Designed miniproteins, single chains, continued (5). Designs and how they scored, part 100

Each design is a single chain, and the fold is of that chain. pLDDT is the mean over its residues in the fold that is shown.

## One batch from the design tools (miniprotein)

Design m19471
Fold by ESMFold2-Fast:
Structure m19471 (fold): chain A 58 residues (1-58)
Amino acid sequence: EEFLKKLADELNKITKGKKLSKEQRDEIMKRIQEFLKAPESEREAKFDELIKWVKEKL
């Protein structure tokens, strides 16, 4: 739950003012689902990977 709030805040900060395509939004949602399926021990690494990917692609 804490990671979800932190993820939402970081994603909103990165995407604020940027127009995302449907494909970009769908890919972000898919990656969030993969993050949520990860075991707790891997969530920090998966969180960092997701934020890095979003920054790189946007």
Scores: mean pLDDT 74

Design m19472
Fold by ESMFold2-Fast:
Structure m19472 (fold): chain A 106 residues (1-106)
Amino acid sequence: MDEKDFEEILKELEEAKKLSEEEIEEILNLPSMSEESRKLFKEVVKLLKEGKYIEALKLALEYLLKYMLEKAKEKGDEKSLEEILKKAEELKEKIKWFEEEVKKKK
């Protein structure tokens, strides 16, 4: 991974920050969403607005995993559960790489 990949990730995070406002209201109004999940989601949005991208990504992953795992379990969809865990592992590796790059540039 080079500097171009780092800039691309930053750009994607800025776009995610911009696109999430309408989705935020929909997600917060989901009846299947627990109070804990709502609190986590609000904190993720706050961190994104403050430019704390790494912390926001870590919390977003935690929130997304919990929400999607609960939904997959409710439906008894073991295949979706497997895919969610696989995607989560890929995202964790990308976050680790991004965190390492930020540390090197400081």
Scores: mean pLDDT 65

Design m19473
Fold by ESMFold2-Fast:
Structure m19473 (fold): chain A 98 residues (1-98)
Amino acid sequence: MKSVEELLEEAERVIERLREAIRNKDVETALREIERLGEIVDELVRQKAWDALDEVAARAEPLLEEIVLNSDNEELRRKALELLVKLGVYRLEEVILG
């Protein structure tokens, strides 16, 4: 398992690459980076790293919302929405279970 610090550093790189992919209309890269970000989120939740999850969510949510509202690609919008919902559910689980 990666450390929380390594996961946060990886999340920052993934978010930066996702932002660049969206700017360049690189749908394939954007989809891959959303999937990787989802895996990082799942690992943070497994480690109960709630503060780190909140930091990742705060950075990712505005970009994911932008994708959902403005992307011409249906699959990319769907994947961004799925990750937004996942982040919301995990935040509720933190309040109920953490």
Scores: mean pLDDT 84

Design m19474
Fold by ESMFold2-Fast:
Structure m19474 (fold): chain A 96 residues (1-96)
Amino acid sequence: VLLEAAAIVAKRASEAMKQGNGDTAAELARGAHDIARYAAEVLEKQGLPPEAVELARKAHDYARKASEAAKQGNFDEAAELATKAHDYAVEASRLA
């Protein structure tokens, strides 16, 4: 549920950035970061595969970078980073 939510939010952030809605994209990227971080902590605590934990951490890191890029007005970079966050969250969800 948490990794799936992070993937959905990261995808929406990427779409918002491509449409030039920087404020919405930054909020969505931050939300994806928070969800992915919490998911990584839960996966680690439950003794799930290390690969799933690592992918969830990558998802939160890319979502954080996407939020930072959006705040700096680097919308193309923010969209690319949000897309990577989405992809990693999806893969982590499959392994969990």
Scores: mean pLDDT 73

Design m19475
Fold by ESMFold2-Fast:
Structure m19475 (fold): chain A 87 residues (1-87)
Amino acid sequence: MDEIEEVLKKFEEGLITLAQAVEEIARILGVPVEELIRRLAERLGVEVDVSNPLEVAKFFYQVESDPELRERALEALREIVEELLGE
């Protein structure tokens, strides 16, 4: 939990990218990175083919370019982490 909280804090502060945050959280939880991306996109109401690296890259870029969407992504990641830890 503490390690994930550190990742989320770094993302909130702009010290790491969304891609880095997702990769680190997926590694800590032992889940596929594609599963986190799928859950995140669904919570943000964005359609993303997680099997397409270009669509994933565009999704990350769009989130990083929009402060409101970035804030929603942070909230969504916290919710996803709570769900995955509760399973």
Scores: mean pLDDT 84

Design m19476
Fold by ESMFold2-Fast:
Structure m19476 (fold): chain A 90 residues (1-90)
Amino acid sequence: MDLTSRLFKLEGQYAGGRPADLEEAKRLAEEVAKAGEDVPIVDTSGYTRTIIPAGRAEDARRAVEIATELGHPVNERFLEVMREFLEEKK
């Protein structure tokens, strides 16, 4: 199952999450894009703010920065989902 499909099943569970560490969120978003997967950026409200196409690692990093600057930091729970997804792709 792709990351986006997994996320949509859990969307309601991300509401009220804490902000992730910015550099760790940028690093994981970059690695997901490099692994050939689309990167949905989920904020602390539990909603997907943007989806960065697979392979666009620098755009994924920048999307995390922009979301944080606009007051929509990446959700720490979503960061955990990205880590699990990357481990399963080994």
Scores: mean pLDDT 76

Design m19477
Fold by ESMFold2-Fast:
Parts: C-alpha cells; sequence; structure tokens
Structure m19477 (fold): chain A 90 residues (1-90)
C-alpha cells in the first residue's frame, strides 16, 4: 500500500510539473505516456494500474488535453480509495 501511495504521489507531482511548464497549462497525451513510463520504470508492479489511470484521464478530455482540475480530481479519488482500503485492513 505505501509503495502504491508513493507511486501515485510521484505521478501527481510529475504531471503537475509538466502542466506548470507548458504554455497552455494542460498535459498532452504524449507527456502523460512519458510520465506513466517513468513511474512504471520505478514501480513496475503498478505499471498496469497507471496505464488504466492514463486511459481514464484521456477518456475524460474532449481534445486529449488534461487540465490541472482533471488531474486533481483523479488523484483525490485514487487517494481516497487507498485511504478506505487501508482503514479496512487496519
Amino acid sequence: MDDLRAALEEFYRLAMERIAANPDKVLTPAQLDEIVAEIAARYPQYAEFFRQIRDLMLGLSSDNKITEEQLEAVYETEMSYLDALARELA
């Protein structure tokens, strides 16, 4: 659980950094693929999970551009699921 939480936090941080650096303040599908590949290299056990997160985020965007608000919504939802699961296992 801690590794998945750490991977999700790092994914969110990298995505937010890319959005902040981009002139239009959105994340492109290519940049999302790069971030997923970087996280998968560090946490290969969660590679499929992050591919599913990528597909979900792309499905929520009309022009295949991910906003900061969409990224935050996905991150908050996934962290809430991890918190609920941790409480059930405690």
Scores: mean pLDDT 78

Design m19478
Fold by ESMFold2-Fast:
Structure m19478 (fold): chain A 85 residues (1-85)
Amino acid sequence: MMTVTETATGVPGAEELAARAEELRQEARAAGLDVQALEAEPGRLTLTYLVDRETAERLAALAAQRPDARAEVTADEVHIEVDLR
């Protein structure tokens, strides 16, 4: 398994996002993601979860194809950043 960290920037106000963070975590869990953390900050949402290596590498490759996203892959982690602005 690999740790995947996805960060979205440019999201709406922190207070509204924080109120939705628990709903998002429940939805991710219901979708079968092994969610480790969900963090809401002003203008930023970070989701950390565990998936198999093949899934993590495919997610990184898909992010790399997006003009608003970038991905960094290491031996045991994938970091994906999405700019929603």
Scores: mean pLDDT 72

Design m19479
Fold by ESMFold2-Fast:
Structure m19479 (fold): chain A 93 residues (1-93)
Amino acid sequence: MPSDKELREKAAELAKEAIVYYNDKDYEKAIELLEEAIKLLEKTDQSDPLVLEQLANVYEFLAEVYKKLGDEEKAKKYKEKAEELKKKAKELE
């Protein structure tokens, strides 16, 4: 199976691809890529503040995508999840 480093690097590449689709206004494809990035990061060490910060960044981007779609409830949910993860990451520093 891939290492935690390889999983984090693949998640980062998926997030970069999501930016391309987001700029093309293909929000559904951007969401698909960001959800895959989250699944990969969930397979890594959840006590690592770097993993929590990377997860927070992906959830923050998901919130922006849902905001563009007009899904205010999902945008708020993922923004709050990102803020929770950032707080947890700082507490582990």
Scores: mean pLDDT 86

Design m19480
Fold by ESMFold2-Fast:
Structure m19480 (fold): chain A 94 residues (1-94)
Amino acid sequence: SLDQSIQQYQDRIRRNPNDYQAYYHLGVVYYFQRRYDTAIDYFDRSIRINPNDYQSWHGRGIAYQRQGRYDDSRRYYQRAIDINPDFQPARDNL
């Protein structure tokens, strides 16, 4: 369940505050709950730890797109592609 996933990722962060993938996964969980500002905050935390986290750049893009912020969204999709040119989900959203 989403609640179980949140607890697991929060436990990972408690044990390792630099676990950027756990922040990314929390961003994804909150995105599916349509809590886009909370999702963005978690993607931003992942990116602060690992600026090459192309998945969190893409996650930012999707969340901003849901908020109607299309220019920011396109910039974040482009950043994900710049980091990983083979990451098809970001290309599909441009």
Scores: mean pLDDT 90

Design m19481
Fold by ESMFold2-Fast:
Structure m19481 (fold): chain A 90 residues (1-90)
Amino acid sequence: SELEKKREELEKKIEELFPAELERLTATYDLPEEDREALARRRAYVRVTLEEILADESASEEEKEEARKGYEEFEAMPAEELVAALRASR
């Protein structure tokens, strides 16, 4: 199915980015391992979804601009706040 193919492609891209994001967080923040893994995976996911939206020719320019703004807001958020949000969703 189309949903299965999209899921597999997204998972593959997330898996490719995950180790680099995990190393980056380990170098920058003294976070518990579980929180580092959760935040690294979320960062990889957000990056992949942004790239998919920007590559989608059927997406409107407004949708692409919203995706860029959402990514910028996510990256500007303090790591402590992102970790707290991830913990609250468990």
Scores: mean pLDDT 76

Design m19482
Fold by ESMFold2-Fast:
Structure m19482 (fold): chain A 108 residues (1-108)
Amino acid sequence: SPKEQAQKYIEEAKEALKEGDIEKAQEYLNKAKEAQKLVEDDDEARFLQAQIMLVQAQIDLKKGNVEQAQETAQQIYDFYSNTTFGSDEEREKLINEAKDLLEEIKNS
């Protein structure tokens, strides 16, 4: 399904980032963005979009685009800390990933 394809590409982008392959990470993230556009459930599409935004922020940080990475991570952190959308597990995952990225930026 488009949702499963988007999730798979998000995970492949994250693995490429761990390997230090920024170009490969961006390639997989672009595939995740295309798959996310085909997700018919609005709530599922929204959470996939938030995950994609956080991975893009991680790529931006690796490229030295610190301000853009910080703005994106802060936006996700603030939104999901102050909403009841989605499951508690989904919100906690996004909050924790955004917080971890903000701490990495602070220590850079």
Scores: mean pLDDT 87

Design m19483
Fold by ESMFold2-Fast:
Order: structure tokens, then sequence, then C-alpha cells
Structure m19483 (fold): chain A 63 residues (1-63)
């Protein structure tokens, strides 16, 4: 399914970006949680942003 493949290809950079944000030394867990809330509020119908939200949520849980 080419749509699924494209979604995966587009999602990988977004997941990597979310991981980089969560790994930033200057961000506390509270700052990461606030960023997650902001992303959840604006995700709407964008499946790529939903994957970014999911990745950030999982990174916060791994603390």
Amino acid sequence: NPELQKMMDDAMPVVARASAIASARHLSVADLEEELRRLEAVVGDNPTRRLEVEALRRLIERR
C-alpha cells in the first residue's frame, strides 16, 4: 500500500524530531509534558502529528 509506505516515510522524521526534543538537556519533564499538551491540542486530523505526539508521550514515560 503506497499510502501506508508514504505515511511511514513521513512519520520517521517527525518521530526523530520528537525524540530529539525529549532528549534535550535543557527541558525538564514538566516542560516536555507542557509541549505534549500543546501538540495534542493542535494535532487535529494530521496522522503524522499524531505519531509525533505518541512518540513524545512514550519518551516522557521512559524517564
Scores: mean pLDDT 64

Design m19484
Fold by ESMFold2-Fast:
Structure m19484 (fold): chain A 76 residues (1-76)
Amino acid sequence: SMEELKERALRVFGGTTLEAIMKGLSVDDAIKAGIQAAVDYLKSQGYSKRQAYQMLADGLERRGLTGVAQLVRQLA
């Protein structure tokens, strides 16, 4: 379902962001790495770049991560 895909994208985002922080990246660079990984995941599932960014932003907003969702919308 679309809900499951959005949830998987959020797990990719969170896991990649945490791994980047643990490897010594700044929080801002880690968040950007997480966004890129989640977008690439959704594109691998057959979504366009535009759809991938929209799905990720919607998922983040639904989880209360409104600041990150705004950043994703700006990068789209």
Scores: mean pLDDT 89

Design m19485
Fold by ESMFold2-Fast:
Structure m19485 (fold): chain A 92 residues (1-92)
Amino acid sequence: SPAQVQRLRGRLAELRRELAELEADPRASPQTMKELRSAQRDLDTAEQLLAEAQASTDPARRAQLLTRAQVFLISAGGGIFVAKRQIERIKS
């Protein structure tokens, strides 16, 4: 549905903001930067899948693309969470 696309686009925007904040943190180690680069690739894939879903006139294809986009957003969210925890551990 259009509402589902908007919700996933909102989540994508939120995760991109979190990723940018963590990338700007001078405490980010090379290992943390690898996690952030992996998350960035997942977000880029999710964005492409969401664009394809918005362009699709086939409800079944749209649903499949949205499910795939959600998987990549979950993966990106996990990577961002790990990176944030690594940075917070250094702050202590």
Scores: mean pLDDT 86

Design m19486
Fold by ESMFold2-Fast:
Order: structure tokens, then sequence, then C-alpha cells
Structure m19486 (fold): chain A 94 residues (1-94)
């Protein structure tokens, strides 16, 4: 069920993404499905739910910090980097 939830959230994000980003999201989802631990999949789900506007940065960072065993500040920095990268990809598509 965890992978099914991740697939659903990734599909929501893809609907609002340019084709190049859609391909990257598909590649990352395949890696998560083949090599991801349950903790990594839960962290990925939190990231995608945050990007879809379903949860706050604070909620996503707390989940990521707990699941990955990293500091909350590191999780927040990671989320900001991912969001910035996605925004850059969207801005680059003409």
Amino acid sequence: DLLEKLEEEVEKLKKNSPPELQKLLDEELEIAKTEGTEAEIRAALAIVRYLNGEISEEEAAEIIAEEMGIPLSTARAGLRNVKGAIEKHIAAVK
C-alpha cells in the first residue's frame, strides 16, 4: 500500500510537470520501487506530498528526519533544494 500511495502522489505531481521532469519522476519512482527501503519510501512520499501542497514543509521535514535518522535542519534544507530544482526545471521549459 505504501508504494501505491507513492505512485498516486507522483502521478499528481507529474500532471503539473513538464515532460522532462515527468521522465525524471518516473526514473526516481522506479528506483524507489526496486531499491527503496520502507523508510526511504515513506520519506519520498512526504517529499511528494509536500510538493503537491498536501502537507507543510514542517510536517514533511519531520517525517523525513524521523524516517532517515537525520537532523530536522538537514531535512528542511533537502526539501528546499528539491523544490528549487523542480522550480528551475519548470522555468527552463519554454
Scores: mean pLDDT 78

Design m19487
Fold by ESMFold2-Fast:
Structure m19487 (fold): chain A 85 residues (1-85)
Amino acid sequence: MLKQEELLVQIAREGTPVQTLAGSAALSVTLGDMEGKRRSIERLLKLGADKETIIKALDEVAKFVKDDKDFIKGIKEVKKEVEKL
C-alpha cells in the first residue's frame, strides 16, 4: 500500500496533472476504493481530457510502475472503464 502511494507521489512530482489523476484512479482500484476510481475519472473528464489523452496518461503511468503488478492491474481496469465512455 505505502509503496504504491509513494509511486503516485513521484508521478505527481514528475508527471502531468492528467497522469497524476490517472494514476490516482488506478491506485484507488488497487486499494479497493471504487468511489475513488470514479471521482478521479470524473475529474479527468471535467479537466477536458478526452479518452485518448487519458489512455496515453495511463500508458505513461504503467511505464513508471511497471514492476508493481497490483498497480498495473489497476491501470488495466481504469483503461477498460475509460474505453466504455
Scores: mean pLDDT 81

Design m19488
Fold by ESMFold2-Fast:
Structure m19488 (fold): chain A 58 residues (1-58)
Amino acid sequence: SPREALRAAVDLLIALKQAGRLTDEEFDAWIAQLRETARDLGVPDAEIDEMVARLRAA
C-alpha cells in the first residue's frame, strides 16, 4: 500500500542517516519530499507529523 511504502521509506531514511550515508542537507530534502508525497497521497496531517517527528529524532 502507499502508506506501507511511506513507512518503509521513513525506516530507510533513518537507517541511512544513522549509517552516515546522508548529509544533514540531503536528509532535510528527503523529509520535505516525503512530507509532500504523503500529503499528495491523502495521508492525514497528524500521521505525517508523526513520521517527520520520528525522522527528526534520528
Scores: mean pLDDT 86

Design m19489
Fold by ESMFold2-Fast:
Formats: sequence, C-alpha cells, structure tokens
Structure m19489 (fold): chain A 83 residues (1-83)
Amino acid sequence: SLGEIVAKLIKALLAGNEEEATLYWMKLYFTYPDKRDDILKFQVELSRKFPNKSPSELDRKELIALASEVFGLDQSELERLVD
C-alpha cells in the first residue's frame, strides 16, 4: 500500500540508509504516478526543514506528521506502520 511504502521510506531516512531510502523513493514514484506531485512536495519540505542535515531518529514524529499531511495518510496509522 501507499502507507506501507511511505513508512518504509521514513524508516530508511531516519536510519540514514541512503540506498534503502532511494529504493523506496523509486518504488513510490513508479507505483503511484498519481502521487508524483506529492512526492516532489515531500522532498521540497524535507530540504526546507532539514537544510544542512539528514533527518535522524529524533525527527521521527516531525517526518511522520509531514508525510501524513503531504500524502493524505492518517497520522496514527502511519506511526503504527513506521514502528
């Protein structure tokens, strides 16, 4: 599902696993072409909120809230999928 791929992307970003994050960015982009504008918005908002650093585990709640807003996913469900 969309939420499952987004949750895996968030986990990879929080872990600093660039290879896994790239895999889930690609899966998201090719599996959900109707969400490509949302994917770009998420990337832009990530660069805005973390301009000189990658997200870390300390940023978990902020990343989940941002993804929930951008992709139109329930925040509590997304928290469950990330944990």
Scores: mean pLDDT 81

Design m19490
Fold by ESMFold2-Fast:
Structure m19490 (fold): chain A 100 residues (1-100)
Amino acid sequence: ELSLEEIYKKAVEKAQEVKLLIAEESEKLTPEQMKLAEELDELVGEFIEAVDNDAPESEVRELLRRIVEQAERLAEMLKESAPKLAAELEKFAETLRELL
């Protein structure tokens, strides 16, 4: 249906939204949760740069897999302390999984 470029562009838009939400909700996170959120933020940044620089599809897909795993893990840890961020991370992971 959509070209690979359009699929990646939508994923980048969602990734940027998640980066903003992590920054917004950061004060609600424990130090351990913040470390995982920072790791996710770095992976999301690497993904955005990979897409912008026309990296090989295999590299982009590997970053997407790692982001999905990290986002799902962080979402589980945040269900009680930051439920809004947890819900958005779950939706983000589901969206990215459909692109794999």
Scores: mean pLDDT 80

Design m19491
Fold by ESMFold2-Fast:
Order: C-alpha cells, then structure tokens, then sequence
Structure m19491 (fold): chain A 72 residues (1-72)
C-alpha cells in the first residue's frame, strides 16, 4: 500500500487538532503533541520495539483519548 510522509503528516496534524480541541488542560494536549511529534521523526518503514509507525500512532491516540476521558 502506498503511504507517503505527507499522508503521515496530515494524519498526525489531524490527531493533534482533535486532541487540542478535546483536552481539558494544555499540559495534557502538550504531552500528547510531543509524543506525536517524536513519532513523526521516525521513518515509516522502520518499526520501533516491534511496532509499526501506524501501530505506534494508534497507541498514542488511544492513550490521549483515554487520558481526556479520565480527566474532568
């Protein structure tokens, strides 16, 4: 399947916007954004700790959503 760095950037940017809009605190939004920024510096073809870029992306987004749901 054809995945480009531009597509990865767009998906990360969309996730950052969603997290910023939903996060109850800037600290929570900043922490999630930092994780996504670190992921974006990794090549799409090089897995880290046996996880692909997209598996790591899903994990970060799921963790951020769980943190937002737990914070009131």
Amino acid sequence: MEESLELAQKRVDAAKAEIKAAAPSQALADAATARLNALLQQPLTQPVSGKTFWQQFDDIVAAARAEIAAAK
Scores: mean pLDDT 75

Design m19492
Fold by ESMFold2-Fast:
Structure m19492 (fold): chain A 76 residues (1-76)
Amino acid sequence: KKKIEEFNKQLKESEEAYRRILETVERDYEKAKKEINKWSIDKETAEQIIEDTYVAFREIAEAIYKLDVERIKKKL
């Protein structure tokens, strides 16, 4: 059935997009942590900002993925 094939393709594309976003978030998080010593602010404050930003970006990525999945499911 064409609908099942289209559903599986859209799910795979959403999963691949989500994984790519997570890879970018992880890479940027690691870079930020390594550069913390170059910042003109308290290390603890810098670490908290980096952690909060990382968590926020992951939550946004997950929310986008969930919205994509729900949108795909509504077409069934």
Scores: mean pLDDT 78

Design m19493
Fold by ESMFold2-Fast:
Structure m19493 (fold): chain A 68 residues (1-68)
Amino acid sequence: SREELEKQLEKLKKALEQAKKEKSRAMVLNVRHEGEELLEQAKKAGDEEIAKEVEKLIKETDRLLSEL
């Protein structure tokens, strides 16, 4: 459901903030992998708004990985 997708997105946003504070490449990679799974679920559900938000999260993980 959209509510479950939104909960997963908020969980990943919090995990990414923790990864940033710890400057942990491993934690950022984990968030990226979970984000890719969530993106597939959002696209399969046809939820374009959640899909766009997840894509933004994945782009942020890419940026961080290039700096770590």
Scores: mean pLDDT 85

Design m19494
Fold by ESMFold2-Fast:
Structure m19494 (fold): chain A 89 residues (1-89)
Amino acid sequence: MNPILERAIELAREALRLAERALRRARTDQQRRRAEELIREARELIREAEELSKTFDENNLEDLNRAIALALRAIGLVLDAERLLRELA
């Protein structure tokens, strides 16, 4: 697997774990909905990254740009999930 896509999947799985933990600790409907949204977004990103990995061409600039975009989105999801968990502490 391409290293950028591999890292994107790892980060998205971490975001999923954090979001699931936030869902278990959620005290309000708003916190529950935000945790559920993060879980959905993380699962979607994992699926997109795994699908891209099947046809990934390192010499295709569009594929490389898509891989980078997925990695950046995954970083954002981790930060969002960590922020939500901090609010629940």
Scores: mean pLDDT 87

Design m19495
Fold by ESMFold2-Fast:
Structure m19495 (fold): chain A 85 residues (1-85)
Amino acid sequence: MREEIVLEVAEEALKKEPMSEAALGYLAYKASEALGIDEDELLARLLEIAERLGSLRPVTSKEELDKDFELADEIVERTVERLEE
C-alpha cells in the first residue's frame, strides 16, 4: 500500500536524522497531494513513529526547518520512485 511505503521511507530517514513536528506535517501534506493518501491519518502515524524512535526535534532554527522540509520532499520523491518500480 502507498501509505505503508511512505511510513517505511520516513522511518528510515528518522532513524538517521530527527525531524520537527512541522516537517512531519509538511511531509504528510506533500504525500497526500502526490499519492492520494489521507493527510490527517498519515500525520498521526508519522508522529507515532517519530515518538517511538525519539526522533522529534523540540527546537529548530530556520535553516534546520528548511533542511527538514527538503528532506520531506526527498522522502516523497523516493516513495514515488519506489512505487514506480
Scores: mean pLDDT 79

Design m19496
Fold by ESMFold2-Fast:
Structure m19496 (fold): chain A 60 residues (1-60)
Amino acid sequence: KDAELAALHAQAGKALRAFQEYYALAAQNPGAESAIYLQQAADFAARAAALGAEIDALLS
């Protein structure tokens, strides 16, 4: 249980970091490249949300 929580927290942190990096790249590149960076950010945000739901399920 605790090992699973630690692993999920680590993966959620990595996904959130990747989201922030791609979101920052989109802001720095407001042209055509912005759409690619926003798509990557959205994918990592969705992954972080899914991991958060798994953490909540383990804590309930």
Scores: mean pLDDT 82

Design m19497
Fold by ESMFold2-Fast:
Structure m19497 (fold): chain A 100 residues (1-100)
Amino acid sequence: MDALIEEARKLFEELKKLIEENKDKFSEENLKQIEELMRKFEEALENKDFETAKKYLADLGELLLSNAHKLSTETLNKLIDILARLNEVLNEIIRLKKEQ
């Protein structure tokens, strides 16, 4: 469990870095919404509310991908990969928690 939570934190830091490096590709209103969803995700993760964290990740992913038209193909592929891996890790954490 702890190794998966650490993996989720690492992936979230990679996501934050990618968004920060590309913040000029998003509108100020979209960035505000992205930052709020990222904050809510981080709070849910720290509270070990992984189902709520997964919901915020889904909302964040939808917002990011809906506004990805200014991103390069390379950046978009990195974004999709990080979101997919983070979702996979959260699903694994949720599954293991239910099996305890």
Scores: mean pLDDT 85

Design m19498
Fold by ESMFold2-Fast:
Structure m19498 (fold): chain A 79 residues (1-79)
Amino acid sequence: SMADERRALGRRLLEKARAGERLSDEEEAQLMAIIDAALAKVDDPETQIMILRTYLQEYRGSLSEALLAALEARIEELR
C-alpha cells in the first residue's frame, strides 16, 4: 500500500538523519510529502504544530536552510 511504502521511506530517511547524513533535494521532497500526509490526517492546529516540531527536531541537521525556514514558517502560520 502507499501507506506502507511511505512508512518504509520515512524509516530510511530518519536513519540517514540519525547517521548525520544530509538529505538530497529529492529526499527533502519525499520528506515533505510524508509530512503533508501526516498533517492531512489531523485538523487540530496544536497537533499539527507538534508533528512539525517533531520532524524539525529529528531532521534539523540533515535539511537545507530553505526547508528548515519553510517548516518554521508553517508552524508560525498555525499559531
Scores: mean pLDDT 86

Design m19499
Fold by ESMFold2-Fast:
Order: structure tokens, then sequence, then C-alpha cells
Structure m19499 (fold): chain A 98 residues (1-98)
């Protein structure tokens, strides 16, 4: 039996991405390093960004170091976007008050 949320939605997304990688890049999925990187990126927002860039990640997966760097950049980009949106909202609220 499968639970709907055994370890969160991110785990199911990781499994789906791993199957997509195996389909397009079977040599890359032979590397345990890539699987470990995918499992490490289990934050909810990071997984949505990974799915959006899955083609780039699949291409980079031929070189595990490149895939690792790309995953790290996706995680960092998600955090920076959240910070920028917060600042933009603050500026918009102040402009609307004037």
Amino acid sequence: FNSRADHGVAESQAANLWEELRRQRPEAVSSRDLRDLIESALSDEAWKMVQRKQDELIDAALDPESARSLLQEIIDETEEENARLKEARQQAAEAAAR
C-alpha cells in the first residue's frame, strides 16, 4: 500500500523526475550521486523549480558536478525570488499610500 503523504509531496516529485531522467539519460541514472542530489532537494518550492527546468537538468545530468551546481542554483534562486517579491510588495504598498 502507498500512503498519500508518507514523506510529503516532494518525495513523489523526486520519483517522477528520476523516472524521466532514466528515460532520457540512462547513463546518468546509473550514478548514485545524481539520485542523492535529487533527494537532497526536497524543499517544496525547489521541487517546482526543478520540474520547470527538468530538460536542463537532464542535459546537465551527464556530468554529475554540473547537475549538482544546477540544483543548488535552483534552490538559491527560489529563495531570492521570495525575498524580491516581499520587497516589491512593500514598495507597491508605500506607493499606493501616497
Scores: mean pLDDT 58

Design m19500
Fold by ESMFold2-Fast:
Structure m19500 (fold): chain A 111 residues (1-111)
Amino acid sequence: FSDDELAILEEFLSQQNEALKNTLLNIAEGGKLVLTEDMRALLKKFIKELIQALEGYETLYSRLLADNNGVTVEELKGLLDLIDSKDTENVTKRVKQALKTMVTLMKTLSL
């Protein structure tokens, strides 16, 4: 993530739970994810909200897949299953990819 992309991500996350926001920003900067029981619940809620948002932007989501190989709704649904596992490394990687997809979508929307 560039400084510009981190600023977009911070604005996107501005109304999220503080612990979740800090965790997601840390992942974007290459930090490690620590999956507590509370953090699993927050991440699952966030990913479900991302799925709903991407389904709501069908035309732009199709463009992201064509132009940038953006993360699919199916991949986000798979991430929910991974969050219930102890595979913290793969969860971290896929969360970072999902955040990159959202930043790209927000740039496309001129947000």
Scores: mean pLDDT 70

Design m19501
Fold by ESMFold2-Fast:
Structure m19501 (fold): chain A 91 residues (1-91)
Amino acid sequence: PHVEVRARVLGPDEAILTATGPDPRAAAEAAKRAAEEEGGEARAVADEASGVGGVYATGLDLERARRTAERAAERAGEAAGGTASASVEEV
């Protein structure tokens, strides 16, 4: 199993994280928790039918969003018993 977490930074304190993998709900919850650990506020939305988990976060700049994506990918990948990758970009 492979988990991918992508962070898109929409502004100086606003980001969307998207997670794909075998358990999108768990991946979205991992991303929400990681964003909160970086000092942000986050809401997780997961659609099990599409295999995609989403998180909307505020209070995260580019570097905090990068750390959030990396931490979320590591945790979700470990939980899935597989590999993980993370990426971050500014929009």
Scores: mean pLDDT 79

Design m19502
Fold by ESMFold2-Fast:
Structure m19502 (fold): chain A 78 residues (1-78)
Amino acid sequence: LVEEIERAAREKDLERLRELLLKVLNEQAAEMAIEGLKAGLAGDVDTATRLLTKAALLANDEGREALSAVGRAGRELA
């Protein structure tokens, strides 16, 4: 799952990423993760970090691992 999430984020497939994130995150955290990735891809690293951190506070351990994968993909693409 985490590898699939990282791949979807790297491919910028936001619809697939949302589907995968909803398996481990609630809707609010998943939306923040997607907005965080969009901010990161736009070069706004501070906003990306803030949104992913807020999403992590709403997540369990599996959700936090998924958010870490999104963050790694965003950094590699920036």
Scores: mean pLDDT 77

Design m19503
Fold by ESMFold2-Fast:
Structure m19503 (fold): chain A 88 residues (1-88)
Amino acid sequence: SELDELNEQLLEIHARMDKDGSGVLDAEEMAKIAEILKEIGMSEEEVEKFLKIADKDGDGTVTAGEFIEAFKTLPLEVQKKFLERMLS
């Protein structure tokens, strides 16, 4: 299904960004995602909101599940551009 494909793509992106294999994205890795989102047209306020949603526990780390749920809150055009940027 499209939902299963999206979840698989986001798990792959999370795994690629997780350079130390910890199973979570740290603040440095999330900052790189924030820069990509700005490059594709998100405002600073929209990116800050996304980061706050993703880091649900406020500890500076983002699990694969938190990343997927936060990503789904983004506008569809932003989701499409991000996937094209990360999977090309």
Scores: mean pLDDT 80

Design m19504
Fold by ESMFold2-Fast:
Structure m19504 (fold): chain A 68 residues (1-68)
Amino acid sequence: MKVSWEELKELASEFDLVSAKEEGNIQTAIGKKGNKTLVLTIDKETGKVTLEIYENGKLVEKLEAELP
């Protein structure tokens, strides 16, 4: 599902940041909330943002947004 960058940030803010990595134009952040794991991927070259939520190792939600 495609959402706004602000909506995606609000959802991500509910998670505790565990790790962040930046390699070239790709930034990846991992957050945790209870038994859920959030993986946020930002491609600075394309402006594409992908948010994936995993529960017990299974993908349960996937959201996409664009950087402003």
Scores: mean pLDDT 81

